Designed miniproteins, single chains, continued (4). Designs and how they scored, part 1

Scores and structures below are computed, not measured.

Each design is a single chain, and the fold is of that chain. pLDDT is the mean over its residues in the fold that is shown.

## One batch from the design tools (miniprotein)

Design m12001
Fold by ESMFold2-Fast:
Structure m12001 (fold): chain A 95 residues (1-95)
Amino acid sequence: PSAEEREYGRELMLQALDEAKRLKDRLLEAGAEPTDLQLASEPAARSNMEDLIDKLGEEFVLEQIEEMRRELGESAQKILRAILDEVKRLRSLQR
């Protein structure tokens, strides 16, 4: 990917994290304990992850998830990996 494509991918990944964090905050305010699956199932977060995979490829997404772990910690990697796994699971169910 080009430098512009890498920056675009980074922005989509940060948006996916923000959407998952917003859902987590809402669930906590409601007195619920959020699960990784609930956070990974957020439609906007999944849409951003699908765009990343389609435009930049899974290998690039995995590299960016590792970079996010280095910058934002293991919780960010865990959420992003859960979103990636959920997208892959849903796609495997298509004919």
Scores: mean pLDDT 77

Design m12002
Fold by ESMFold2-Fast:
Structure m12002 (fold): chain A 84 residues (1-84)
Amino acid sequence: DEELEKLKKQAQAAISQVDAALATLSPATLVPTLRALRAQLQALRDQILNYIGITNQPTQDIMNLIAELDAKIAEITATIAALE
């Protein structure tokens, strides 16, 4: 599924950007960067769920990706709260 593979790659790239930001940025630049990345992860999660709903083809691989996105969104939210 070409569209689903595209969404998976975008989600994985966004997760990698979160991990890089957490490892490298100072608190002053980290919070606005994390807010932007969290919005991007939430949008990608919604796009994947909407696509699954239309195609009626949830796979374990995609459900694992959604769980990973949910975990990363939670990590971002906790990090922002700790820095504010």
Scores: mean pLDDT 81

Design m12003
Fold by ESMFold2-Fast:
Structure m12003 (fold): chain A 88 residues (1-88)
Amino acid sequence: MSLEEKAELIMLAVLRYALKNKLPLELVSPLTFRILVEVEGVDEETALEVVNKVAKRYGLELASLEKAKAIPEELLEKVIEFVKKYLS
């Protein structure tokens, strides 16, 4: 699986979480970025490029380091748990 394919699968799982929990869709790309960096061990520059490439294909708002840093740790942990279950 390519990194782009992996980012797409994670983003779709995050999008499903956002829709179920009525989260702003602007959080989808920043959450996907944080999961690629913190869970998958991707470097920040590569993760940002790949996430924003996938986001553009789905018409989602782009991630930035500023938006990613603004995400509460509690929210990130809940989304990570959901993504792990969704991709298993």
Scores: mean pLDDT 89

Design m12004
Fold by ESMFold2-Fast:
Structure m12004 (fold): chain A 75 residues (1-75)
Amino acid sequence: SAEEIAKELYRLAEEVLDPETVEVYRRMIDYALANKDYELLLGVAEQLADDMEAKGHPEFAARAREIAEKVRELL
């Protein structure tokens, strides 16, 4: 479900990102879910992957990209 995907993205962000950045992602995810904006949710998942890769966490970036593919199935 979209709610399960959102929780997975939130948990993944919390593992390696600072609390301020996690809060920004949480708000974007919550907004996307509230509006059933799965295109936005996909964009958030892809942005999370890019941020994780840029911060030196390629394994977490790969997991975020796997979650992005699950979001794509909701489109």
Scores: mean pLDDT 86

Design m12005
Fold by ESMFold2-Fast:
Structure m12005 (fold): chain A 91 residues (1-91)
Amino acid sequence: EVDELTTSMLFIARYVLAQIDKLIEEVKKSKNKEEIMKRVEQALRDADYVLEQLDILAKKNPEKKEEIDTYKQQLRDRVAELMKVAEEKLK
Protein backbone atom coordinates (compact mmCIF):
# COMPACT_ATOMS: atom_id res chain seq x y z
CA GLU A 1 0.00 0.00 0.00
CA VAL A 2 1.15 3.64 0.54
CA ASP A 3 4.19 2.63 2.67
CA GLU A 4 5.20 -0.10 0.19
CA LEU A 5 4.74 2.29 -2.76
CA THR A 6 6.81 4.93 -0.94
CA THR A 7 9.61 2.43 -0.20
CA SER A 8 9.60 1.28 -3.86
CA MET A 9 9.68 4.84 -5.23
CA LEU A 10 12.51 5.85 -2.85
CA PHE A 11 14.46 2.81 -4.13
CA ILE A 12 13.84 3.98 -7.73
CA ALA A 13 14.90 7.54 -6.75
CA ARG A 14 18.17 6.17 -5.31
CA TYR A 15 18.75 4.20 -8.53
CA VAL A 16 18.07 7.27 -10.72
CA LEU A 17 20.46 9.37 -8.57
CA ALA A 18 23.22 6.76 -9.06
CA GLN A 19 22.57 6.66 -12.83
CA ILE A 20 22.77 10.48 -13.05
CA ASP A 21 26.08 10.45 -11.09
CA LYS A 22 27.46 7.87 -13.55
CA LEU A 23 26.16 9.86 -16.54
CA ILE A 24 27.83 13.08 -15.28
CA GLU A 25 31.22 11.30 -15.30
CA GLU A 26 30.53 9.72 -18.73
CA VAL A 27 29.49 13.09 -20.22
CA LYS A 28 32.83 14.60 -19.09
CA LYS A 29 34.74 11.83 -20.95
CA SER A 30 32.57 11.43 -24.09
CA LYS A 31 33.50 12.85 -27.52
CA ASN A 32 30.06 12.20 -29.10
CA LYS A 33 27.86 15.29 -28.59
CA GLU A 34 24.77 13.66 -30.18
CA GLU A 35 24.99 10.64 -27.84
CA ILE A 36 25.47 12.98 -24.84
CA MET A 37 22.30 14.92 -25.74
CA LYS A 38 20.17 11.76 -26.09
CA ARG A 39 21.37 10.34 -22.76
CA VAL A 40 20.91 13.66 -20.93
CA GLU A 41 17.36 14.05 -22.33
CA GLN A 42 16.47 10.51 -21.18
CA ALA A 43 17.93 11.12 -17.70
CA LEU A 44 15.92 14.37 -17.40
CA ARG A 45 12.70 12.50 -18.36
CA ASP A 46 13.45 9.76 -15.79
CA ALA A 47 14.16 12.34 -13.05
CA ASP A 48 10.98 14.32 -13.88
CA TYR A 49 8.88 11.15 -13.61
CA VAL A 50 10.37 10.25 -10.21
CA LEU A 51 9.92 13.83 -8.92
CA GLU A 52 6.22 13.78 -9.94
CA GLN A 53 5.69 10.44 -8.17
CA LEU A 54 7.50 11.67 -5.03
CA ASP A 55 5.28 14.81 -4.96
CA ILE A 56 2.18 12.57 -4.98
CA LEU A 57 3.62 10.28 -2.28
CA ALA A 58 4.63 13.22 -0.03
CA LYS A 59 0.94 14.22 0.07
CA LYS A 60 -0.34 10.65 0.65
CA ASN A 61 2.34 9.64 3.19
CA PRO A 62 3.05 12.65 5.49
CA GLU A 63 5.12 10.48 7.90
CA LYS A 64 7.67 10.00 5.09
CA LYS A 65 7.52 13.62 3.83
CA GLU A 66 10.93 14.62 5.29
CA GLU A 67 12.69 11.61 3.69
CA ILE A 68 10.85 12.16 0.37
CA ASP A 69 11.74 15.90 0.38
CA THR A 70 15.41 14.99 0.93
CA TYR A 71 15.41 12.73 -2.17
CA LYS A 72 13.52 15.37 -4.20
CA GLN A 73 16.19 17.96 -3.33
CA GLN A 74 19.00 15.50 -4.17
CA LEU A 75 17.37 14.78 -7.56
CA ARG A 76 17.02 18.51 -8.33
CA ASP A 77 20.67 19.11 -7.36
CA ARG A 78 21.95 16.20 -9.50
CA VAL A 79 19.81 17.30 -12.47
CA ALA A 80 21.25 20.85 -12.16
CA GLU A 81 24.82 19.45 -12.09
CA LEU A 82 24.10 17.19 -15.11
CA MET A 83 22.72 20.16 -17.08
CA LYS A 84 25.78 22.29 -16.18
CA VAL A 85 28.24 19.55 -17.22
CA ALA A 86 26.31 18.92 -20.47
CA GLU A 87 26.27 22.65 -21.34
CA GLU A 88 30.04 22.92 -20.73
CA LYS A 89 30.69 19.84 -22.91
CA LEU A 90 28.45 21.12 -25.75
CA LYS A 91 30.36 24.40 -26.13
Scores: mean pLDDT 85

Design m12006
Fold by ESMFold2-Fast:
Structure m12006 (fold): chain A 86 residues (1-86)
Amino acid sequence: SMVEDAIAAFEKVFEENIKKYGFTLSDEQKEKILEAVKPVIEKRKMPPWYVRYVVETLFERLAKEGIKTDEDVDKIIEEFVRAFGG
């Protein structure tokens, strides 16, 4: 479905941007972010292209702010939920 495609797009772009910006996240931290974002993507019926756009723009902002994952994981979760419409 479009929703499943959107979630798959999130997972792919999220991993690509973690590597691109040199963020370090544990599997547990990644799962917490995904579980926070997945219901919002589903509820809002976000298309894959828009999910990719939101993730890319958010990672650019986080990188400019100098945020590191092992220090700021709760802030990262909050920013993702907010960006997806929480």
Scores: mean pLDDT 79

Design m12007
Fold by ESMFold2-Fast:
Structure m12007 (fold): chain A 85 residues (1-85)
Amino acid sequence: DAAEEERMKRILEIAREAREEGLSAGEILSRIAKELGVSRREVVDFLLRLAVKRNPEDRVFLDMSVEEFKRLLAEEIARLRELEK
């Protein structure tokens, strides 16, 4: 889907800049959410949904494999769940 591809491209650009600034995974997600005008939960949901569509060999997020990307998302989802209490 072209809309998902455009959103992913923008997310990758924002994430790369944030990583170069030395931001943590949570801070990167916050930056993406701010730039897209959505909640951190919505960013995580979008990225998780998109990661499921990729092959394991695909370099997705900051030159990470899909498996590494899913691990990062799982960690951040767990943190967000704790904050919902």
Scores: mean pLDDT 67

Design m12008
Fold by ESMFold2-Fast:
Structure m12008 (fold): chain A 78 residues (1-78)
Amino acid sequence: SHMAEREEHRRRLLEALGVTEEQIKKASEDIKKHINASVEELEKLRAKYDEEGLDIGAAFADMLLAINKIERGEFVEL
């Protein structure tokens, strides 16, 4: 079925990315929390990651965007 095919595709993507369903769920909740955030709040969050010396911060933002597309049922090509 369409749903089973989507679930299998999602599972393969998670394995390829080396992430767990738990991590995806956490990221989805984080996206939802920030969906209505003001520009100022988002800029403060970005600045905090930058100050902490985390190149991981940029990678995390890209990951959240990719996860958001997956949650909306869109394909993510890297």
Scores: mean pLDDT 58

Design m12009
Fold by ESMFold2-Fast:
Structure m12009 (fold): chain A 69 residues (1-69)
Amino acid sequence: MPVVLLRVVSDDAQKAAEAALSVPGTVSAGVYDDTTVYVSNAGREAAERTKETLLSLPVVKSVEVVAES
């Protein structure tokens, strides 16, 4: 199954990572720095759910697909 990697820009990276981990199909979420999180999702459907969840948070500024395997 393809893994989709998302780059998340947020005013609170820890809060964004915790929200991503609550989404079914999220494999991992890693805080890269104070504003950047990388989230790995099991397939495109899981990535879409994670993107929708994160973009609903006021602290999240952007979510983009940076890799798909």
Scores: mean pLDDT 83

Design m12010
Fold by ESMFold2-Fast:
Formats: sequence, C-alpha cells, structure tokens
Structure m12010 (fold): chain A 96 residues (1-96)
Amino acid sequence: NLEEIERELDALVEEFEEALRNTNDIEELLKKSSEITDRVDKLMSRISSQEDRLRLARHYGLRLALALAERVQEEQLRQGRYDALVSLEEVRRAWS
C-alpha cells in the first residue's frame, strides 16, 4: 500500500528530525543520516512502481538532506565555526 509507505516515510523524517535535535556532534549527525538512509532505502524497495519510487526518493531525499544541512549549519554557528560553513558550501557547489 503506497499510502502506508508514505506514512512510514513521513514518520521516519519526523523521527530523524527529533534525533538531529538531540545530537550536538557532527560525526553523530552523519551517522544518524546514514542509518535513516538505510531505512528509507528499505521502504523504497517495497514500491513496485519505478515512477513512484523516483517521486518519493526526490521528495524525501530532499527533506532529509535539508534537515541534516540545517542542523549541521546550526551546530557550526553555535560553535563559531564560520570557516567550516564556507567549506560545506564549497563542497555542496562541487557536487552540482
């Protein structure tokens, strides 16, 4: 049931955002990102429609990436790591 998978994906995003709020270490943030990506991939593998998989992968991939990026930037700013923020922006641009 596609609607059930979408509900599970929404719940995973909310769980991830809560986990990110409770984590102050960038290394742990990246570890949690890896763990959630594995869970998302398992849910996506249950979708038989390639078009639905691509649509959901784009939607939830973007939501997860933005949540992680915002949390990393927030933590870096809190620690006064402005140079690290510039480096992340350069990395993001290089992946374009």
Scores: mean pLDDT 74

Design m12011
Fold by ESMFold2-Fast:
Structure m12011 (fold): chain A 90 residues (1-90)
Amino acid sequence: SELEELEKLIEEKKYEEALELFEKLLRDPDVKVRLEALSLLPLFLVNNAPKEILEKLVEILEEVAKTDPDPRVREAAEEAAKYLREELEK
């Protein structure tokens, strides 16, 4: 699945490709796919993604928090963006 490919790209530290796939999955018509993509965000931190990648993730998440049609996806994206912003300030 594309979700398994996203996990693999993050683990292999192919962060630019992972960001492209992540953005695609966040536009998937299935809410479950969008929520599952968001659940993989901690893997970027576990795999020591560079600050530039984390900053791009925050921008993506803040846009999703404003624009996604489903309130569960918006809430998850807002919480994730807040967490990543706090990590970037350390």
Scores: mean pLDDT 87

Design m12012
Fold by ESMFold2-Fast:
Structure m12012 (fold): chain A 122 residues (1-122)
Amino acid sequence: SSEDRKKLEEIFKVGQEASKKIRALADEALKLPPGSPEELQKLIEILDVAIKELEEIEKLMETLPEELKEIVKTVVKIWMTELLNWVTKRLGLPPVEIPEDATLEEIKELLEELRARAESLL
C-alpha cells in the first residue's frame, strides 16, 4: 500500500542517516591511536547511533505487514553484522554472531552488551 511504501521509505532514510553518522565517526576513529580512550569513545558513539537506529526502525515497523517486516529484519541484520564485525575487530574482541532467527530487540541487546564492554575499557 502507499502507507507501507511511505513507512519503508522512512525506515530506509533512518538507515541512511545512521550510516552517514557512523561513517563520519568511523573516519574519526581511524585517525586515533588504536586502543586509546579517544578511539573507545568514538566506538561507543558509533554503537549509540546504531542502538538509536534500531529503536527508530522497530517503531516504524510496528504497522507493516509480516512479509515487509521480514525484508526489513533481513536488511537490518546485514547492516548490524557488518557493524558488529568492524567494532569488535577495533576493540580486539572475538566476533559477535547474530543468530539467523534473532529479533531486532535481541540485536539491540548485543549492541548494548558490546557498548558496556567498550565502556569498561575506558
Scores: mean pLDDT 87

Design m12013
Fold by ESMFold2-Fast:
Structure m12013 (fold): chain A 98 residues (1-98)
Amino acid sequence: SMEELERLYQKALELIDKLIEAVKDDPETVAFLQKLKERIEKTRDLGELLDALRIMADYAGSKGLEDIRKELVSLMRELARLYGDERALKAIETYEKE
């Protein structure tokens, strides 16, 4: 639903703000994440949102921000399940375990 999609978008924006705050001592990463946030704000495409969340999760993992990474991956799974994207769901499961 549009209401559920908007809720998930708001959650994605909340998580990117948490990630930006956690890496605020790295201005290059902050600038990159701010551009990614702008992309999330402008798109309503599920694929673009999932790609953005994966990029954020990769960054969180690379910085040792495991709690933020887990929240991002959880949101990715919720999005994939909501839209019945079995391929995306399997890719997320593989990403988590590798």
Scores: mean pLDDT 78

Design m12014
Fold by ESMFold2-Fast:
Structure m12014 (fold): chain A 99 residues (1-99)
Amino acid sequence: SIVEQIEKFLEEHKNEGFVLIVVAPEEYVEELKEFSRKHNVTLFIVTEKTDLDKLVEELKKIYPKSTPIFILYVNEKLGEELAKKLKEAGFKDVKLVKL
């Protein structure tokens, strides 16, 4: 399950402040929402249906541009597109991690 890989990532990065984005097919959305609720973690879920420009605008309003962003991806192309948009929006620390 992708949630086991996300849990391992969170364990390896405990006590670090970052924005966590998961880029996955629509079928994983309910599993990811349940994971977010159970672990009391803020998780941004991105699918092929997500308006990336709107998400980037919302993140710019909430988080300083120095905030580390981790994009955990199943869909590499969508993850790379999101990373590019975040970097172009001025986020300085954007990292892609394969699930």
Scores: mean pLDDT 87

Design m12015
Fold by ESMFold2-Fast:
Structure m12015 (fold): chain A 83 residues (1-83)
Amino acid sequence: SSIEEMKKKLEEILKKLEALLNDKSTDNLDKKKEEVEKLMEEMKKIYDLVLKSGDQPLVDFAKKALKKAEELYKQIKEKIEKL
């Protein structure tokens, strides 16, 4: 239950980051910056909880999710800075 909930939360954060990256709107860039920072904070908090769980398959999944999130974060920030 809690393991599946953590996995779903990680997947939801990744989908939200992908949506922000694909958003071509230049409106509310400050809000977009706040949303990406919040998503990264949430990702890191869940990652810490996953590490404490000791469930190795979940830990491996979370490590991959965090790396993907960091890549998306970098791309979103670079895209915003170009606007």
Scores: mean pLDDT 83

Design m12016
Fold by ESMFold2-Fast:
Structure m12016 (fold): chain A 82 residues (1-82)
Amino acid sequence: SAELAREMTRELLEEWREAAAFVEAHWDELAGWPIEEIRRLGSKAIAHLLLSSRTDGVAALEAARALAERIEEIIREREEAE
């Protein structure tokens, strides 16, 4: 049903928004998180930012790129530390 589809979409978008807010609030702590958790929450946060770029434009795209680069850097540093 259209109502069920709307509810599921709303819940999914809320999860993405909450993930983005959580990642932003804990930006300096990301380097200490488990890689699987960084990928899981980071993917949701990036999805939120990419969707937000439809309304917020370049700023949201730059935020998504910055987060993606941060995640890649953390993973690279941990691989190099082994």
Scores: mean pLDDT 82

Design m12017
Fold by ESMFold2-Fast:
Structure m12017 (fold): chain A 106 residues (1-106)
Amino acid sequence: DVPQSEISDHLHLKEIVTKSVNLDYISQIAEFILTSGGKLILTEPKFFVRREKYKDPSNIDLMALETLFFKAAGEEIVSTIPVDYSTFLSWLESLGVPESKVIILK
């Protein structure tokens, strides 16, 4: 059991993977990517992502970002993105993250 009070102290990234996608949560992810100077790495959401293999200081893996975020709260993260790539990429683009900052691993 994860304390419910710990979830409320976060960027609510858990709601993106468990309930619904919220543009405010996506905007917080986009701001982090833009301010870090790195690139977002996406893997195929249908498959299990091995987070430890995506550690690159110059790039940000969305699953690694979620892992770091939820590890601070002692939570387990879902290993899949709750929406398809085209929808997720369109949200990031609308928030100022250019396609050149996204790497898709097949």
Scores: mean pLDDT 49

Design m12018
Fold by ESMFold2-Fast:
Structure m12018 (fold): chain A 89 residues (1-89)
Amino acid sequence: MEAEREEALRELEERYEEVLAEMSEEERELVERFKKYLQTVFGLSETEARALVLQVVEYRRRNPEMSLEEAIERLIEQLENARRGIVPE
């Protein structure tokens, strides 16, 4: 349904903007580089890349001892392993 799709996209965009607004300039630059990496290397759409960025930020928020860079590196490793058919146990 068009209304449900529009609502989901708007919610994703709003959450993404809110999260970026709470970040430092350096963290926003890191997130932008990560988003471009996902789009270029994994062929993800901007919406898919934004969703993964939000996942990383939420994960870091739940684990405050972890840096944003470390959370990003862990997600990249998980995506690379999944692409190669390696299932981490």
Scores: mean pLDDT 74

Design m12019
Fold by ESMFold2-Fast:
Structure m12019 (fold): chain A 100 residues (1-100)
Amino acid sequence: ESRKRMIELLEKKEEEIKKKMPELDPEQQELAEKVLKAIEEVKKLLEEERFDELVEILRRAVEGDKEYEPMAAVISGVAASGGDGRIREAGEELAEELER
């Protein structure tokens, strides 16, 4: 399944962000820290195969919960890049539900 591939993509993204952190303004560093936390949490959920939690994060972000937006953006990014996994299926099911 694509789970390992998505985790690898998240690890690469995490390294890229950490490399750029010293060159960022303080406001951008704060945003980068939030993204790094989101990557860490999404990676943990992928490793634990907690796809229902990933779907819940996407749902809350769609409902306007701004606290879930960074995690939802990370999930959407890796689903688009490594997308033959359960997360892609969950995203499609969520999209169908929202069309009701």
Scores: mean pLDDT 70

Design m12020
Fold by ESMFold2-Fast:
Structure m12020 (fold): chain A 95 residues (1-95)
Amino acid sequence: SLQEDVDRIIRNIRENEEEILERIAELTGLPVEVVREAFRDFFERVREGRATPEDVAQFILQLHVVYGLSLRQIGEILGVSASTVSRILNHYFGR
């Protein structure tokens, strides 16, 4: 389930990169160019099929801790439930 959820997130990011960047920009109040630069390496790994589950977890952690997005908002952006976002964070960082 967790692996399937992460794979779905990676596919959704790959297919909807611009929409996701624009939504993050809207929710944070930052210019989309600032958001794109902040996540450039992550989105490059996603485009190249090199993103790991740990990369996804780190992206979620940054959105939550650095950018102040709620788990519900992150879930909406990534096409998953807030509970799924919480499970990913707890699995990789809650130890």
Scores: mean pLDDT 88

Design m12021
Fold by ESMFold2-Fast:
Structure m12021 (fold): chain A 65 residues (1-65)
Amino acid sequence: SSMAKARGEALKKMGDTVARNAKENKTPREAFTSMMNQMIAMAKDAGDEATVKELEKRLEEFLAE
């Protein structure tokens, strides 16, 4: 669906941000966790609980690897 694609594009842009943060001496794992927490905070402030849940799930899946 279009919503799933929009979330996928947002996650891709997050990946690009992780790559930039890695150049600043952060590990990719730490950088990704930091950026995901920031996006979760933004979604929470917007009252978008569904997006919060999806982002938290993606973070958990990433950290399980």
Scores: mean pLDDT 68

Design m12022
Fold by ESMFold2-Fast:
Structure m12022 (fold): chain A 67 residues (1-67)
Amino acid sequence: MAEETAEWVREFLKKNGYEDIAEKAAEETRRAAERLGDTPQASANAFTAVVLRVVGDEIAKELGIEE
């Protein structure tokens, strides 16, 4: 479950031009899902939180918004 979600994240980001962050986002998603008990719901929550954080940071850089 967690590994499958991480693989989907990796492929999605690579196909959309975020290949440089794809591996990091996938690894963080896998770790978060495993920590949360590796249930379908936990994997969905981990995927949403990690991907939005990583992709959001890249979008913020492109828009000139820095925390």
Scores: mean pLDDT 67

Design m12023
Fold by ESMFold2-Fast:
Structure m12023 (fold): chain A 87 residues (1-87)
Amino acid sequence: DELEKEIEEWEKFFKENGYEKVLEKILEWLRTEPMEKAWEKIQIAVAAYTKVYKDWPAEEQKKIGDELTERILQVVKEQKRTMPVPE
């Protein structure tokens, strides 16, 4: 469905541009978009990332995932924004 199509479009973007370019987009969303909207987009991009890099060694996948999480949390803190909390 629509979510699967969006994930596939992000998979293509990752393959063409690499994860650094996607990280730049994520950080831009965190700076310019409302947090809830940015977080929704981030979750879709993370799903695409997981599919693209599934064939990489697990240690490398974990390292990239940890680095992405750390950079995202740093920008959220710098922008003085609150992470979405479960209701």
Scores: mean pLDDT 71

Design m12024
Fold by ESMFold2-Fast:
Structure m12024 (fold): chain A 58 residues (1-58)
Amino acid sequence: MSTAEREARDVVEQLRALGLDEEAERVERKVSEAMRAGDTRAAFDVIVEGGRLVQAAR
């Protein structure tokens, strides 16, 4: 699994654990779209934003 795929999974799991299922779904979808397009930077930007949501919810 790539670094982006692992980080996306971790962020999605954390969002789901916090009850932010809609946010988790959006992160998972956008990362999948970026990875399909070969845009690794866009994938990481989405992961970073998801991580900020995790921090804000804690």
Scores: mean pLDDT 80

Design m12025
Fold by ESMFold2-Fast:
Structure m12025 (fold): chain A 80 residues (1-80)
Amino acid sequence: SQSNLDQAIQQLEQLRQQAIEAIRAGDLDRAQQIIDQMSQFLKEVVGQLSTKQATLLQAHYLALMGEIFVEERRFRRRQA
């Protein structure tokens, strides 16, 4: 349902924020654990959605992962 998609998006956005906060704190191990949680969550919920909704959720997930990787790259450059 649309409600299930909206809840899944909100949960991924919350995890993305937690991953970015972990990166900014220098806790890259914690950030990786959260990234792994995001991937597992996506795998679990995709099967409960329509094909169209699953595609939208996957696209949103990739955008959030892009934001996390940008922050990790910025952190690594600041430490170098």
Scores: mean pLDDT 88

Design m12026
Fold by ESMFold2-Fast:
Structure m12026 (fold): chain A 72 residues (1-72)
Amino acid sequence: HMEEAARRVAELRQEARDKFTELMKEAGDKIKKASPEERKKILNEFSDKATELANEYRRRIAEAVQEARARM
């Protein structure tokens, strides 16, 4: 139902935000200890992981919305 879907979407958004915050802290800590060459690699890895995370949660949110629509 739509109320349940809305709650699930809110939970997924919060989970994504928390995981993104963890990724930022992890990358920041690595950058502080990194050489200039390592920094470029860390930033590329962060970008890739951030994109994957965004795609994962976009898919999960879309699935929750589709499930709600299908049950109307």
Scores: mean pLDDT 80

Design m12027
Fold by ESMFold2-Fast:
Structure m12027 (fold): chain A 64 residues (1-64)
Amino acid sequence: MTKEEIDEYIDFLKKDYERALELAKQNGNEEAIKKVKEMLETLDKLRDAESWEEVQKALGEAGK
């Protein structure tokens, strides 16, 4: 998997979670806000990954 493909995948997930965060804030759901923020922080770290193996390691996936 190329850096471009990894970035595209992460950007797609970040957009989805950023939207979910805004909706959770509007609804005052503090539990959902915290969960979404934690996921966004994980995705931010994955954006620095140079290979798919680093992404899999960070997500807790064992080999594919």
Scores: mean pLDDT 71

Design m12028
Fold by ESMFold2-Fast:
Structure m12028 (fold): chain A 100 residues (1-100)
Amino acid sequence: SREEIDKLIEEIKKLLDEMYPSANEEQRKIIEKIKELLDELLKTDDVEKRNALANEIMRLMSQLNELLTKEKAPQSMYDKMNEIGELLVKLRRLLNRELG
């Protein structure tokens, strides 16, 4: 449902906000971009646009994970990334159902 999707988006944004203080400049740029795309998801009713935004968010999350790995980020950041990843899988499944 739309309400479930919006709740998942807000939960992901909260986890990104919790990661932000521990992030370096390069990581923060990606976090900010992901948050912008999540805000676009919240305000957009276009189903095709919502799915395109979700794909871009997944791409940026992959990029963020690569940076965290390369920079040997603390375990607490990986724990939050894993939780965000689980929420994003659920979000993608719900958004794909909107295309039907």
Scores: mean pLDDT 86

Design m12029
Fold by ESMFold2-Fast:
Structure m12029 (fold): chain A 96 residues (1-96)
Amino acid sequence: STFLFSDEVREAVERLVEEFRDYLSEKELKEIEELEKRRDNEKDPEVRKRLTEYILRFQLLSIGVSLRLPPELLELIANARTVEEVREIEEAIRRA
């Protein structure tokens, strides 16, 4: 995906990944920690923003895979750009 999240979408995804963090494996948590360290050491604000969105999408995809969401919803997670799409993802996670 070449599109960055709006602040509203980012905040919605952040809330969702925090709520469902327990569905992340130890391996995924370590990968996320390393990516967060890279983000925090990044001096270019554009690269930092892109890395933040990559980390959020990675977390949400990992949660979706852990819950065995269908491929259609995993594709929605990879391409979500709107708060309405994030709400659809949230409803799918809560139904799993």
Scores: mean pLDDT 83

Design m12030
Fold by ESMFold2-Fast:
Structure m12030 (fold): chain A 111 residues (1-111)
Amino acid sequence: PLEVLERAREAARVLGNDGLAKIVDDLIQAYKDKDYEKFTEKVVSLSFSAPIVAAVERTILKEKGIKDPEIEEAIEFLLEVSNILQPIVDKYLRGELKPEEAAKETIKALE
């Protein structure tokens, strides 16, 4: 999971979004600390924030007529990560998974 999370952090930096980068940094730290409650909290934050940031960046680039392959790759990667996380986050928010179970499913999904 660290390789995918570090790539998500780089994608957030490419987009210039300090808030998203901070969410991923907190997620990486919670994983290293084995703080699965905080890890799951940050997974939820990332799953909601990533598609919003991606949509905003795509709108800005389209309005300015800019095509940047590096930014497009960063957007696509963040959307892919969000799509992987959404089913797990949905189960967690429905009370079907405890934080530790949601963290375990996330770690497995990001391997």
Scores: mean pLDDT 86

Design m12031
Fold by ESMFold2-Fast:
Structure m12031 (fold): chain A 86 residues (1-86)
Amino acid sequence: DTKVAIKRAQLIMAGIEIPVGTTPEEVFRLYEEHKDKLSEEVKLWGKLARREAGEEIELSEEEKKKIEEMEKRIKEEQERRTREAE
């Protein structure tokens, strides 16, 4: 189902964990639960992607702060994976 696949991708971009074996019904429930966060974080990642592509996009101080929090979460995951690989 294309709608389920799109919602999964949006949840992942927002940093929401989707366990292995998550059903379509659970994906829809998680999407509804986090829809406001999804909207904001998806838009923010979209702005970052457009800047990387060379588009003139200005980030607000609030957006920069949110990006820093998201990057911190990514760094923590990377450190966890590095520790597990030892």
Scores: mean pLDDT 67

Design m12032
Fold by ESMFold2-Fast:
Structure m12032 (fold): chain A 69 residues (1-69)
Amino acid sequence: SSVAAAILEEAKRLGRELILRDGASLAEAKRRVTEFVVEQGLKAGLSPEEISAIVREAVEEVERLAKEK
């Protein structure tokens, strides 16, 4: 859904800011991004499967960015 795509893009943006701008640890960034996706996904009425998929993609992006810094 367009809503799921929007949440994923916001989660990736948040992850980038946490890792690259704010100097957050990988564990902290993963936790914050996961909390964001779960909260926004539940508010948007997304299924648990959709929420899990977004969490997975957002966490993978955070892990990728942490390896590059």
Scores: mean pLDDT 85

Design m12033
Fold by ESMFold2-Fast:
Structure m12033 (fold): chain A 87 residues (1-87)
Amino acid sequence: SSLEEGVERLKKSAEENLGKTHPTDGVKYLGIEVEQEGSLVKITIVVEYNGKKYTFVITADVDKGEAELVVYDENGNELYHKKEKLE
């Protein structure tokens, strides 16, 4: 399924990039976690940019065909929120 293929691809990508700093954008990747429970896939990415921490939470629901991205600052305040349909 597209969900299983996506999760496998993301896990592989996370393993390859965990602990690396991208020299072109100045972003330091502190952690990448992929969790799956039934039709729900949760991806949590913690980064450091200009000395500040940000948490990106991506939740995909294959039963609804929808994905949601939320970005939090270091205090847990929501900075950005977007919902999209999955193809």
Scores: mean pLDDT 70

